Designed miniproteins, single chains, continued (2). Designs and how they scored, part 104

Each design is a single chain, and the fold is of that chain. pLDDT is the mean over its residues in the fold that is shown.

## One batch from the design tools (miniprotein)

Design m7833
Fold by ESMFold2-Fast:
Order: structure tokens, then sequence, then C-alpha cells
Structure m7833 (fold): chain A 86 residues (1-86)
């Protein structure tokens, strides 16, 4: 799971940007195909000028991609909640 951990880590870094947080929260969890999840993550990284080549080209299963989205959304929600309390 090194690739999964690395991708989750890079997504966590991206969530420090408020715009990236909003985009991550908009990614649907239910009924996502592997291609749809990859496309949304690639678009998210491209819009926020994160280098996606190191993360998005991983050969991940649909289950691994869904898990990454769940982790990223959880981190994004925690960051937004902490920022709102400021």
Amino acid sequence: MKELEELARKIAEAVKNKKALELLLDIPEEGITKEETRKQLKELFEKNKVTPEETIELKLTSEELEKIVEIAKKLAEEYLEEREKE
C-alpha cells in the first residue's frame, strides 16, 4: 500500500488550499468507477497546479481509489472545520 499512502499524503498536502478542499468534498463516493475517480483526482490536481504524474498514474484497484477519496474527504472536512473555528 505504499502507492495508496503516498497518494493520500499528497492529497492531504493539497487540502491545505481552501479551493482544493472544496473540490475534494465534491467528489462523489457512491457509484464511482475507477476511471471517474482518476479523472476527478487528475482534474483536481491540474486546477490547483499540483503535479499529478507522480500520483494519478498508479495502477490502483477501484477499492483503493474509493479508499483514497474517503481519506482525502475526511482530511478535507477536518481541515475545513479547524479553519472555521479560527
Scores: mean pLDDT 53

Design m7834
Fold by ESMFold2-Fast:
Structure m7834 (fold): chain A 93 residues (1-93)
Amino acid sequence: GELVEKAKELAEEAEKYAKEAEETGDPEAARKAAELALEAARLALESESEEAIEAAEKAIEAARKAAKVSGDLEAEEIIGLAEIELAVARRVR
């Protein structure tokens, strides 16, 4: 439903910021990608939807690459939280 659509939208936004950060090395873009990926993962957990979980996983992977390129530790920490949320979402499904 609505949660799945919002999770997908946030995941797509995360991937856009992640691409920008990977191309520019901008830590602000990397942090934004990580934050959006975390929110997508939280909505995926709440929605119990496989489609939302898959979207969040792609966003997290993109954000992780961006964080590595930017070297931003805050982005890496946020991604760690997102991975925990995603792991829980996969298990309760």
Scores: mean pLDDT 84

Design m7835
Fold by ESMFold2-Fast:
Structure m7835 (fold): chain A 69 residues (1-69)
Amino acid sequence: KELEKLIKELEEKFGVKREEVFEYLNTKDPEKRREIEGRLGSRARSREEVEEMAEILKKIEKIVKEQKK
């Protein structure tokens, strides 16, 4: 499904593990969330890749929120 494709893309392109994605999504504290974003972003090798990673994470978050209706 869509969620699984996005998670696999993060893992294959950036080495971001599924557990790290869900750690980010389950973190409610804005400060800790920013810290996780920085950690994940450090695995991107260019500004374009950081933006691509951020867009994928945003799409995953939207899907997860939609499922919790």
Scores: mean pLDDT 76

Design m7836
Fold by ESMFold2-Fast:
Structure m7836 (fold): chain A 86 residues (1-86)
Amino acid sequence: TEAAREEMEKFYQQMRELGNQAIRIAEELGDKALVQQVQDHLRQTDRALDFLRGDAEAARGAAKQGKGSMELLLKYLEQKLAEKKK
């Protein structure tokens, strides 16, 4: 449905914004492997959404899952950055 496509786009946009924040924090930490991990997560979600293009409900679910995973990664990185700033 159109609603499922709109929610998929919203979750995807939110995931991209969280990913940009995560990359910034990983760069501040000087951890190139974490920067690469965030970039890989974003690329994997893009591929999943391309694969699921014909199924709006499945694509919405994939985008929501991608956002949730990125939220957890960002929370972890924020904790590490707080430890560094102490």
Scores: mean pLDDT 83

Design m7837
Fold by ESMFold2-Fast:
Structure m7837 (fold): chain A 83 residues (1-83)
Amino acid sequence: SEAGFELLFGPLEEAKKLIEEVKTKDLEKEEKIKLLEEAKKLLEEAIEIVKKHSHQIPNVDELLAELEKLKEEVEKLLEEVEK
């Protein structure tokens, strides 16, 4: 159903919100790490949903590329925060 595909947008939107919070708020190092780890888990969940519904999504490669790009951004931010 259409709703099955839409399940990825909840985790994606929440991950983007957590990334923005880390970038815009004066948070302690430990809190930033926790939020970024949560964002990474949400992006991995979204990627799994896309892969499960891949044959139902006409632009799967573009969507996966966007999700992988966000995951790379989170991993880079984690590396920067841990320094």
Scores: mean pLDDT 77

Design m7838
Fold by ESMFold2-Fast:
Formats: C-alpha cells, sequence, structure tokens
Structure m7838 (fold): chain A 77 residues (1-77)
C-alpha cells in the first residue's frame, strides 16, 4: 500500500466510527481530529462526510495533512 492509501483508509475508518459508533464514536473522532467540544453539536453524518472527502482528496494527490486541515476548517465553519 502507498502512504496515501494508508492515510485514506485511516480517514475512512474514522468516518465509519463517527457514523456507527454512537455518541462515544463521535466523541472519539472529535478528539482524534483535535476539534473543539463545540464540534460535538455537529451531526455525525457531517463529520463522516468531511472525513470521506478528505480521504478522496488524499487519493487524488492532496497531502494528508492539508486534506485533514481542510476538513477541520469545513467542520468549524
Amino acid sequence: MTAAEVAAAGLRRLAEVARTGGEAGKEFVVDALGLPDSALALPAERIAEALEAAADAVLAGVPSAEAVAAARARLLA
């Protein structure tokens, strides 16, 4: 696997945890991304969609740190 494939797989796994892990899964993902507690008010689907978009961006050639930063910015707007 390439580094991009590993990073994308990790982001998709976090999206699944946010979507299916209930409130505990959502809390884990918010903490893992370094988001503020205010992000816990966001729907789990919105968090999952931002992470899946970041995974797609990484596979398209965007550096993983940049893709994650863009996802965080989108969730905090």
Scores: mean pLDDT 82

Design m7839
Fold by ESMFold2-Fast:
Structure m7839 (fold): chain A 65 residues (1-65)
Amino acid sequence: IDEKEILRALGLMYIWLGDQFEKKGEYKEAAEFYRKAAELFREAGDEEAAREAEEKAREAEAKAA
């Protein structure tokens, strides 16, 4: 298994966690998980996934405000 594949898989896990917290209305926590996912996707070289994760984080953050 390539290290970038592991980072990408971790990013997906953090997206899943963010989605779960968003469903519970815990938007601040959801945004935190989405930001962690974006960092992992950037380290993996997946700029598209990182951008999507950052967008999800901003949307969750806006709902928390």
Scores: mean pLDDT 85

Design m7840
Fold by ESMFold2-Fast:
Structure m7840 (fold): chain A 58 residues (1-58)
Amino acid sequence: MKKVAIVVSKDPELAEKIAEYLKEQLGVDEVIFVDSLEEARKIAEELKKKGYEVYIAE
C-alpha cells in the first residue's frame, strides 16, 4: 500500500524541508503540496478511497 504525505504550506522552502523529513522518517512514497488544509483534506479523502495511506502535515 502506497504512503502519501500532503504538506500544507504557502512557503515552498518550508514545504520542501517538511517533505524531506517525512520521506526519510516515515518512508512515504509520494509528497503532494497544497496551500490550504481544506484542499489537503479533500485530496486525502480521494486517496484513502483508492487504498492509499495518507498523512497530512501542517
Scores: mean pLDDT 77

Design m7841
Fold by ESMFold2-Fast:
Structure m7841 (fold): chain A 97 residues (1-97)
Amino acid sequence: MEERFDLDVELGVLAIEAAVLKVTLQNLLKRSKDPEIQKKIEELLRFIDEKVYPALAKADEAVRAGDVETARSYLQEAENLLKEARKKAEEIDKEFK
């Protein structure tokens, strides 16, 4: 089974998605003039740095160790965290007036 290769691809995709979301949020922060919206964006950027990236790092460590089960667990955690972050980003974008 080529599961290790598939995990490397999934890790790469999630890492790119996290990076794109972070850039999008940084651009929204620069465009926002509302302090409350700025605070929400800053909290979400912190969430990505403190929750999403650590989960991806643990997944990478597990892939390198050959621990497929642990890697899948952390990849699923990172995917769920990233989906939540994306949903919050969409809610913030709708608050722009």
Scores: mean pLDDT 83

Design m7842
Fold by ESMFold2-Fast:
Structure m7842 (fold): chain A 57 residues (1-57)
Amino acid sequence: VEEARKAYEAGDFDKAIELFEEEIKKNPTPVSYLLLAAAYAEKGEFDKAAEYGRKAL
């Protein structure tokens, strides 16, 4: 979680997505889905952002 957040804050959205996907495989949480949705939105992939945002609920 912390490493993925750090990548996101640094603007490395590709790395953030990779790390959040690893965390979700290990321990899926609403926060992980929300952050993954935010990272996809930052990359302009709004369809994936909406999908993961719904999973965060």
Scores: mean pLDDT 78

Design m7843
Fold by ESMFold2-Fast:
Structure m7843 (fold): chain A 93 residues (1-93)
Amino acid sequence: DLLARVEEAAREAIREVREIKENSKTEEEFQEKISELFKKELADFPEFENAPPEEQIVRRAGQVARLAVLEGASEEEALERALETARRLLEQL
């Protein structure tokens, strides 16, 4: 179930951001750790565009959830945005 995978990926992304925030003493430290997380994602999947469509959708939804939380959205809002993004991308397949 692709949507179940999307929801799990989004929840995981939200948890990662919250853990980094809880373990960061300053805004600068938080930004540095978030930057490292994004660099790691790019390093782990440099040819993202060549992945199967379902994998691309899952990763994109996770990124949307992460960015939403960073922009101040609640966990529920971040999850909703991730699922909406996944549904939109599925319609393009």
Scores: mean pLDDT 76

Design m7844
Fold by ESMFold2-Fast:
Structure m7844 (fold): chain A 64 residues (1-64)
Amino acid sequence: MEEEREARRKELETAIASLEAAVAHPDGVSPEALRQAADTVSREAEKIGDPELAEKARELREKV
């Protein structure tokens, strides 16, 4: 459980970093795609019990 949760958390952190970069430089990226990706990351973070990652994803969605 611990290692599985840590691996998933790292994947979500990487996804958030990618979203943050895409939000800052959205050239060639659909705003709808960014919002949907942020929603997906937020839901996955909630599933692993990481509300801080969920909040980060929501904040990025607001910046799109």
Scores: mean pLDDT 79

Design m7845
Fold by ESMFold2-Fast:
Order: C-alpha cells, then sequence, then structure tokens
Structure m7845 (fold): chain A 105 residues (1-105)
C-alpha cells in the first residue's frame, strides 16, 4: 500500500506485557480484529521486563501465525518500557505523531 501514516491505521494498545504468553494473547486478539476489518491495524505492545530472546520468540510466533491467516493488514510494534527510545516513541504514538520508519514499507 502507498499509505505510510500511523493515522491510516487502527491502533491497538496493550501495556504491561510481562510474559510471552500475554504478548501471544494480545496478538491473537489483534489478529481476529484484523481478519474482520480488513483495514490496516497497528498492534502496539509495551513490554515490561521481556528479554530480547523472549521478544524474538514472540515475533517468530506472530509472523508465522499472521502468514497462515493471510493477515497482511496487521503490523506489530513491540516497545520496551525500560528502553528510553521506545518510551519516547510510545509517548509520540499516543499523541498521534507519525513515524514513517515504524510503518510497513
Amino acid sequence: PSINLVSEYEPLFYEDIKTVEEAKKAFEEALEYAKKTKKPVLLILVTSGLSDEEIAEFLKYARELREKNNANNLTILVLDENNEEDRKLYERLLKGIKNPNLLPK
């Protein structure tokens, strides 16, 4: 799609994700929504204390499940509350500020 703005997406925010299981549940809920709407959906997960390895495990799961469901309209953004740059980005997203580098190209 030629649309690269966050405002063209339906944002779904999940905060305080402490486990891979919680992330998977949030993703599955967003996936069902994306399958029904067919509109671009941006899933924003704010994690609390997940390691890079746990995030990678989740992203692999999410990618495989998304591909199986042909949910190309679902985009995933994982942010760490303990990361300063991720926290700044989350604040900007909540204020409706667009960041093209985070959108599907």
Scores: mean pLDDT 74

Design m7846
Fold by ESMFold2-Fast:
Structure m7846 (fold): chain A 69 residues (1-69)
Amino acid sequence: MEEAEKLLKQGEEALKNGDYDTAIEYFEKAIELDPNNVKAWALLAKAYHLKGDSEKAEEYITKAAQAQG
């Protein structure tokens, strides 16, 4: 959990800098450690949305909803 939170912070920093691909990599890593982390899925969806990939963004929004129950 703590490790996944660290990866989320790294991803959010990359997102802030406009490094969407780097942000995606960190968020995917966080999900590998904690697949029930709704925030990680939501941030991954946001990164894809900002990158202009609406299809991927929608897919990960669905995953976030599923992780929440």
Scores: mean pLDDT 81

Design m7847
Fold by ESMFold2-Fast:
Structure m7847 (fold): chain A 95 residues (1-95)
Amino acid sequence: SMEQIEAEVPEAIREIELGVANLLIRKGKYEEAAEYLEELIKRYGEDDAEALYNLGNAYFKLGKLEEAIEYYEKALEVEYSEEAKKNLEEAKKKL
């Protein structure tokens, strides 16, 4: 149970931190969202498709299309998503 608590607590913190990033995006605070998501990805690795996808979305909203493409592609490498594929294609068309 202690080992299980130690595993569950980091996952719960990660979900809360992802929720904060999503809130920043909803408020139009795209630069703050990008910085927050970059720190999460640095700490947890490039294995969270949702964090990578949300970072791509933040860069897309900032007009940083090359960075948006990079993170959408990384998100799709972790887990396929029709939304990420569609947004990747839209970013490529705007370049």
Scores: mean pLDDT 82

Design m7848
Fold by ESMFold2-Fast:
Structure m7848 (fold): chain A 65 residues (1-65)
Amino acid sequence: NAAAANAYYNAGVAAFNNNDFAAAISNFSKAIALDPANAKAKAALAALNAILSGNYAAANAINLP
């Protein structure tokens, strides 16, 4: 359901704005699972992966889901 996928996408954006990257990734992943064609959720995950790969030291320090 694309509407449900968009709801998860919006939840992911809210989590990202609260600096809760784990919740953001979880919500974007759920959006993609419900609608694999959801370009916004896919772009958001790609952006988060780019940020995390650019800051690998912080990503390694977290090491907790």
Scores: mean pLDDT 71

Design m7849
Fold by ESMFold2-Fast:
Structure m7849 (fold): chain A 56 residues (1-56)
Amino acid sequence: SPDGGALAGRAALAAGSGGEEAQRAAAEYVMRKDPSMPRERAEAGGRAGARAFAAL
């Protein structure tokens, strides 16, 4: 069972990341894979993913 935060982070990277845009893309991606995932968790993961990407 993959972590929703990890999925959100990878989705943000795949989407080409962009702060708030990365959060939205990550949330949509996670909800598509797991509709029961809370949006708040998906967005938190997206922020983490976007920050990790920006640090590269």
Scores: mean pLDDT 60

Design m7850
Fold by ESMFold2-Fast:
Structure m7850 (fold): chain A 81 residues (1-81)
Amino acid sequence: MEELYERLRELKERAEELLRKVEEGKVSKEEAEKKLEELRAELAALKKEAERVGAINEEIERQFAELERLLKEAEEAVEKK
């Protein structure tokens, strides 16, 4: 469980950093799209791992939902540039 929470925290920080850099114009659209795809792939893999080990609970579900919202916001920010 500790490793899952740490990976969730890292993904959240990376997603927030990506959104911030996109909003500040510090990354190209192509670079941002690539990073967004990488983050989505990692989130999908983490969800499968959490299901496999039976780690799904309210806290984990909330963290997944928060990450999905952040990634959606980042995608919208990239598309609007």
Scores: mean pLDDT 79

Design m7851
Fold by ESMFold2-Fast:
Structure m7851 (fold): chain A 64 residues (1-64)
Amino acid sequence: SLDERIAADLYYMLGVLYEKSGDYEKAIEWYEKAIEHYRRAGDEAGVKQLEEDLENVKKKLEEK
């Protein structure tokens, strides 16, 4: 639904904010919420792209 896409976009923006501030653990939490809402919205392409971005930020956390 449109509401699920809006929620996903908001959670994604919050994840980006935390990633830019260096809080990778919080960024991961918000990206995971965004992925859940993109799935509920039926946005398969958005889920795939964000899962790739999420794996990259997880790698950054593990390398610290």
Scores: mean pLDDT 83

Design m7852
Fold by ESMFold2-Fast:
Structure m7852 (fold): chain A 78 residues (1-78)
Amino acid sequence: SLAEQIARYQAEIAANPDNAEAYNNLGKVLAEQGDYSAAIGYFAKALALKPDYRETRLNLGELLASLGKDEQAAALRA
């Protein structure tokens, strides 16, 4: 379930707070759940840890574009 995935990624973050992949994965699951604000926050944390994290830049860019935040989305394609 999505709840089980969220719990797993939260546990991974608790064990290793610099795990950018876990933040990216948590963001993806929250976006699927429709929690866009939380998803944006976790993608931002992943990018703070790894600015060149291509998958996260693409995921966040697509999410922001879907919410009509085209200027913010375009910045992630630089």
Scores: mean pLDDT 84

Design m7853
Fold by ESMFold2-Fast:
Structure m7853 (fold): chain A 104 residues (1-104)
Amino acid sequence: KSIVEKLKEVLGAPEVTFSSEEEARQALENAKSLRELIGLAINYVEQFYPDIKTDAEKIDKIFEIVVEVITKRNNIPLSEAEKNEDVRRAALLLSFLLGIALAK
């Protein structure tokens, strides 16, 4: 199994197929928790970035999408993302989940 597949298992993330990129972005913006946001971002990257071949690049793109959603939701510029508490918490949560996935 890929690291991304193991990440989905650790999250308990349902497999979601979006009808459009706009629908996907609305789902990401409406996520009620950081865990839900990460799970939706995994499905988003797999569906709309199928050309990304390495697990490391997929994880980077997943985090990029998560950061974009949080900064847009909180109406802060992307250049200030690192100062945002939700962005910092998302980074810590993703790191923790990746640690569990890699141990399997």
Scores: mean pLDDT 82

Design m7854
Fold by ESMFold2-Fast:
Structure m7854 (fold): chain A 81 residues (1-81)
Amino acid sequence: SRSLRELAQDAVDGLERMLAENVPEEKLKENALGALEFLRDVARAYRDEELVALVEEAIEAVKAGDFETALALLRRALELA
């Protein structure tokens, strides 16, 4: 849906901005996890199983500190929203 696409776009833009601004990893994780968990819950409400799977993988990448993988997964999620 349109609103789901906007949330996915906001997640991509937010993570890209935080990486560019060299935000400390712990703060980057806190902010990214909150946004991604919300996006996951909205995707579940829309019954978009593929988007849910990609967002869950992005959450695990963020927890591991692998922000490049998280960003790639979110860009893929945006293509599906």
Scores: mean pLDDT 83

Design m7855
Fold by ESMFold2-Fast:
Structure m7855 (fold): chain A 65 residues (1-65)
Amino acid sequence: MKVSEYLKKIAEEAEKITDPEKLQELGRKLYDNYVKARTEVNKLRAEKKLSQEELDDKMVEILKK
């Protein structure tokens, strides 16, 4: 799955949340997962062992956690 497709899905889920507390929790979780994904993917990219497709898949995997 492309990162853009995953982010679109999360945006659609956020649109359904009318509770400000739940929206805030979703935002915090997404941000924490994004920071972790960026750190891990940047490390893997520096190692030059994975293709761009594999890096994108890894980013989506971490974002889903």
Scores: mean pLDDT 75

Design m7856
Fold by ESMFold2-Fast:
Structure m7856 (fold): chain A 70 residues (1-70)
Amino acid sequence: NDEKQKLLSEAIELQVELDKNPEVPTSKRMEINKIVKEMLDLYRKQGPFSEIKAKYEELLKKVEEVKKLL
């Protein structure tokens, strides 16, 4: 549970930081928000850590792509 909570907290922090940056396109914010929502849904359904971690890795790749656009 603690490890899942940590990943979810880190994902939310990344989402908030990108939401503060007006240069991030709305379409990319929506993609990031979707991944974070999917992670939260998995957490609420008591999904396995491996699935939450996989979504977190997808989020990190998407954040990297967004940073390259800036």
Scores: mean pLDDT 83

Design m7857
Fold by ESMFold2-Fast:
Structure m7857 (fold): chain A 73 residues (1-73)
Amino acid sequence: SSIEEEIKKLEELLEKNRKETEERIKELEEKLEKEEDEEKKRKLEMEIEIEEGARETFEAMINFNINKLKEKL
């Protein structure tokens, strides 16, 4: 396989992860908007932060790999 094909697969993986994470965050935000209990709100906010942090870490790792492959072009 070409380096370009490998980059494309990583970009597709990045897009898939972004979409799935945004969907989970949206569900958590909708729950947060409807929640009246302060302790449950804090737990939902924490879950959103964990999802956002995990997405940013994954995105940084994949982009690092994409950039390394682009250096070989």
Scores: mean pLDDT 88

Design m7858
Fold by ESMFold2-Fast:
Structure m7858 (fold): chain A 55 residues (1-55)
Amino acid sequence: SELDRLLAEGEALLRAHPDDEEVRRLYFRFVEAVVAGDLEAARRLLEEMRRLVEE
């Protein structure tokens, strides 16, 4: 499902950057959006996580 894919991507970003406090902070907000059923907010937060790690 789309939900499973979003969660897998967010978890992969978090695990790839275990010492990045900002990635961890965004991950928890992303999970909250997913639990609330706000898939648009979840996608935006995932995109923000990707931008932080794009270096």
Scores: mean pLDDT 81

Design m7859
Fold by ESMFold2-Fast:
Structure m7859 (fold): chain A 70 residues (1-70)
Amino acid sequence: MKKISDEEAKKLFEEVKKLIEDYIENLTPEQRKKIQELYDKFLQAIDDRNMEEAKKVYEEIKKLIEEIKS
C-alpha cells in the first residue's frame, strides 16, 4: 500500500516541478517567491508521505498560478 502512495507522490512531484520550472519564468519575482513558499510546503508533505496534504498544496499552487495568470 505504501509503495503505491510513493508512486503517486513521485508523479505529483514531477507534475508540480514541471509546472513551476517552466511557468514561474513568466512570473514576477514577487509572485515566484510566493509559489516557492507553497512548493516548499508541498515538498514537506511529500517527504512526510502525506499524500492528502500534498494534493491539497498542489491544488493551492495551481489556483495561485491560475489567479496570477488571470
Scores: mean pLDDT 72

Design m7860
Fold by ESMFold2-Fast:
Structure m7860 (fold): chain A 57 residues (1-57)
Amino acid sequence: SAEEELRRRLAEEVLARVRARLATLTDPVQIAVGEAELARFEAEAPTLSPEELRRHL
């Protein structure tokens, strides 16, 4: 559906931002926290509306 397509695009944009932040990290502890944040968003993204995803941008 158009809503699913929009949601997928918004989720990809949020994921790109999370991955960009993770890529700047060099400390193992900070990397672990960043990986946990990415995993959490990946788990939550399928349940979020386009409006909720836009709040993360």
Scores: mean pLDDT 82

Design m7861
Fold by ESMFold2-Fast:
Structure m7861 (fold): chain A 63 residues (1-63)
Amino acid sequence: MKEKKFEEMKKILRLMAKGAGLSEEEIEELIKTLEEAYKENNGDVGKAAEVTGKKLKELLAKK
């Protein structure tokens, strides 16, 4: 269940980031952040989403 939700989250995140006008490099950085946060928090999707949300805000602020 968690793995399937995580894969769906990555797909949605890619679409949202592209819609927000992030570059391909920024989108890849965001996905890497999500994957690392997921690993570092032992598969906690909620915590990974929090860390990724902060990274997204940071990337958007630098535009």
Scores: mean pLDDT 77

Design m7862
Fold by ESMFold2-Fast:
Structure m7862 (fold): chain A 72 residues (1-72)
Amino acid sequence: SEKKRIEEGLETLREDMKKLMEDESVSDEEKREGLERGLEELKKLKEHTSDPELLEKIEELEEEIKEKLEEL
């Protein structure tokens, strides 16, 4: 199911971003680059779904990542 793959991809990305931000060995520049890659992947996921629940979850994570980028 496409929906299942998008949900799994979204959860994986969320976990990866959390690990990246909590890793004290990673520089702020590397964190910024990782967060920007995350935003690119979320934009791709948005192109693959018209499900409003999935779009809302994707947009929530996009906003979280944008807020973290502003803090770096």
Scores: mean pLDDT 81

Design m7863
Fold by ESMFold2-Fast:
Structure m7863 (fold): chain A 62 residues (1-62)
Amino acid sequence: SALIAELEAAARRAERHLEEARKRLEEAKRSGDEEEIKKAELALIAAEIAVNTVRAMLEKLK
């Protein structure tokens, strides 16, 4: 199914963004900039929500 293939691609992109968000948070923590840390924490939460959403969609279609 084209839809399943598209969602699997979306899942891979979301998982990559999650890895990047985790690395950005580590970088922000090393900088000691509280505002950048808060921004990175919010970005991480958004990335986790995106991964969970795509995974839930895939589970529904399998």
Scores: mean pLDDT 87

Design m7864
Fold by ESMFold2-Fast:
Formats: sequence, C-alpha cells, structure tokens
Structure m7864 (fold): chain A 62 residues (1-62)
Amino acid sequence: MSTGLLAQVREDYEAKSPEELSLKKGDIVEVLGVVGPGKVLVRNVATGEEGIVPQSVLGMVE
C-alpha cells in the first residue's frame, strides 16, 4: 500500500452499519481516504478488512 497513511486505533469501535469497520484499541490501520466529515475509509493491516470509521478514534503514527 504505497499511498496510505498509518494510524493506530485509540479506542474500541463497533461498526454501526455494513459500511463501517469494527476495530479494537491498539489496531493499526491504513487510511485509504476521507469519505465524509470526520469519516475515513481504512484497512485493518492485521485482518485486511476495509471499512469506514470516525476519524476521532484514530491517532497518528510515525
């Protein structure tokens, strides 16, 4: 994934719709793009699953 930014999940998140991704605190995700105000499309690097999550549950990584 040559263009994605990495972020760490700051808190557990439960998907509210089929378009969203459930994440656990400490998961590393690749940010694929911004899809709306405060919403980002991500891929969980451990599972390969993709979905939308609130930007507020993500922290920047190096």
Scores: mean pLDDT 77

Design m7865
Fold by ESMFold2-Fast:
Structure m7865 (fold): chain A 89 residues (1-89)
Amino acid sequence: MEEEIDKLIEEAKKAAREGNPQEAVDLLFKAVDLATESGDKELYERVLEAIREVARIMDEKGVATSEQMARIVAAILHAVGALIELELK
């Protein structure tokens, strides 16, 4: 699981640097889903950091539309919600 999440994170960062914001966002959502399934707080922290890094890369490169930035915010909120649910179990 950790290896798969790390791979998705690196692919998302690469997609963001190459100007493929849709692919980057899709990869981040997959990483969030896997972290949620794992129930591992450390993996959640890695995914949240990756979302912040990808958002920063996309913003600095000027490749993200407002819609794509909104999807990144949605991914962050989804991850935070999943973390809250994990803490309640």
Scores: mean pLDDT 72

Design m7866
Fold by ESMFold2-Fast:
Structure m7866 (fold): chain A 62 residues (1-62)
Amino acid sequence: SPVEEVLKALEEAINDPSLTKEQIVELAKRALDQLTPEQREKVLEHLKKINPELYEEILKAL
């Protein structure tokens, strides 16, 4: 599913020590832009549970 693909990509990015927080936020923003509003809500809801700090930074960048 598109939601699962985006979540997997974000989880891999979060665990990549070569990426800055700013780069991860930009990647998340671009990935979310490819999703429907309902799919975006599912991704954001999951991110809020696994990484609340990143969730808040992404919301500020949207």
Scores: mean pLDDT 83

Design m7867
Fold by ESMFold2-Fast:
Structure m7867 (fold): chain A 76 residues (1-76)
Amino acid sequence: MSHIEKAIKSLEEAKKAAEAGDFDTARQYAVEAVRHLHLAGKTQLALKAARDLIPNIEAGDAEGVKEAADKYIKEL
């Protein structure tokens, strides 16, 4: 699997975990998605994704996590 495919999978898993109320798991997948975006050479997109995803996860905002994840999945 490419780093882009791994980033997409991690974003989908972060969204799923947040919808289930598991924000600890959502955080782990968000960090993995950011890491894979960086490794794919998409460093600016990785920084934007971290800035959007992590605050929503820390706030326990499942809808915010979903919106951010869907936004970055569409850009990949």
Scores: mean pLDDT 86

Design m7868
Fold by ESMFold2-Fast:
Structure m7868 (fold): chain A 120 residues (1-120)
Amino acid sequence: NILEELLEYYEEALKKAEEKKDKLAIGAANLALGRIYFELGKYEEAIEYYEKAIKAFENTDKLLLGHAYLNLGKAYFELGEYEKAIEYFEKAIELLKEVDPDDPRVKEAEKNLEEAKAKI
């Protein structure tokens, strides 16, 4: 199972990043683990990993911070927490536009934002 192998890989990558106190690598591993849990339909676990990624990216990488907020919004949307999804999609759009307004993830976040708004 590819997802199980990816979990083992990123759990090991996270452990190594934590041993080295590499904030960017810690964030990247947590973001990857969150995405895997999301693909498994484990949205609450995905949220925990995305929140850890956000904490690691807060003062290190604005683009990856924007990606983490986009994924956090998607996880809240899947849980039916549309007001939280809207909040995090708006944060993702703001951060991503500051880096590159033509980034395709801006359009993805804007589409997800409108879908979430339509639910409330």
Scores: mean pLDDT 91

Design m7869
Fold by ESMFold2-Fast:
Order: structure tokens, then C-alpha cells, then sequence
Structure m7869 (fold): chain A 59 residues (1-59)
């Protein structure tokens, strides 16, 4: 849903800015929100995207 996607966008922006704490916080929030909405595929995709963004940023 929109809240999960907004949290994901914030996580990805934080990772690009080098803010690993914010990236993990918003990333976790995006996964929880997607899972609570019953979208386990989105939850997994969001977790994978945050992990890749952190890896790309060297975090």
C-alpha cells in the first residue's frame, strides 16, 4: 500500500545518503507494513531492495 511504498522510498533515499540507521529503520517499516497488508511478495521484494541499496552504498 502507499504507506509501505513511502517507507521504502525513504529507506532507499537514506541508503543513498549514507544513513544506514535511517535506511534500516524505514526498510524494516516498509516490510512490516507490506506484510500487515497481506502482501508477502511485496514484503520480500522490499527487503531485497533495501539490502541491495545498502550493499551498493557500502553500508
Amino acid sequence: GPAAEEALARALAAAEAGDGEAANRYGTQSVILASEAGDEAAARAYADRVREALRAAGL
Scores: mean pLDDT 86

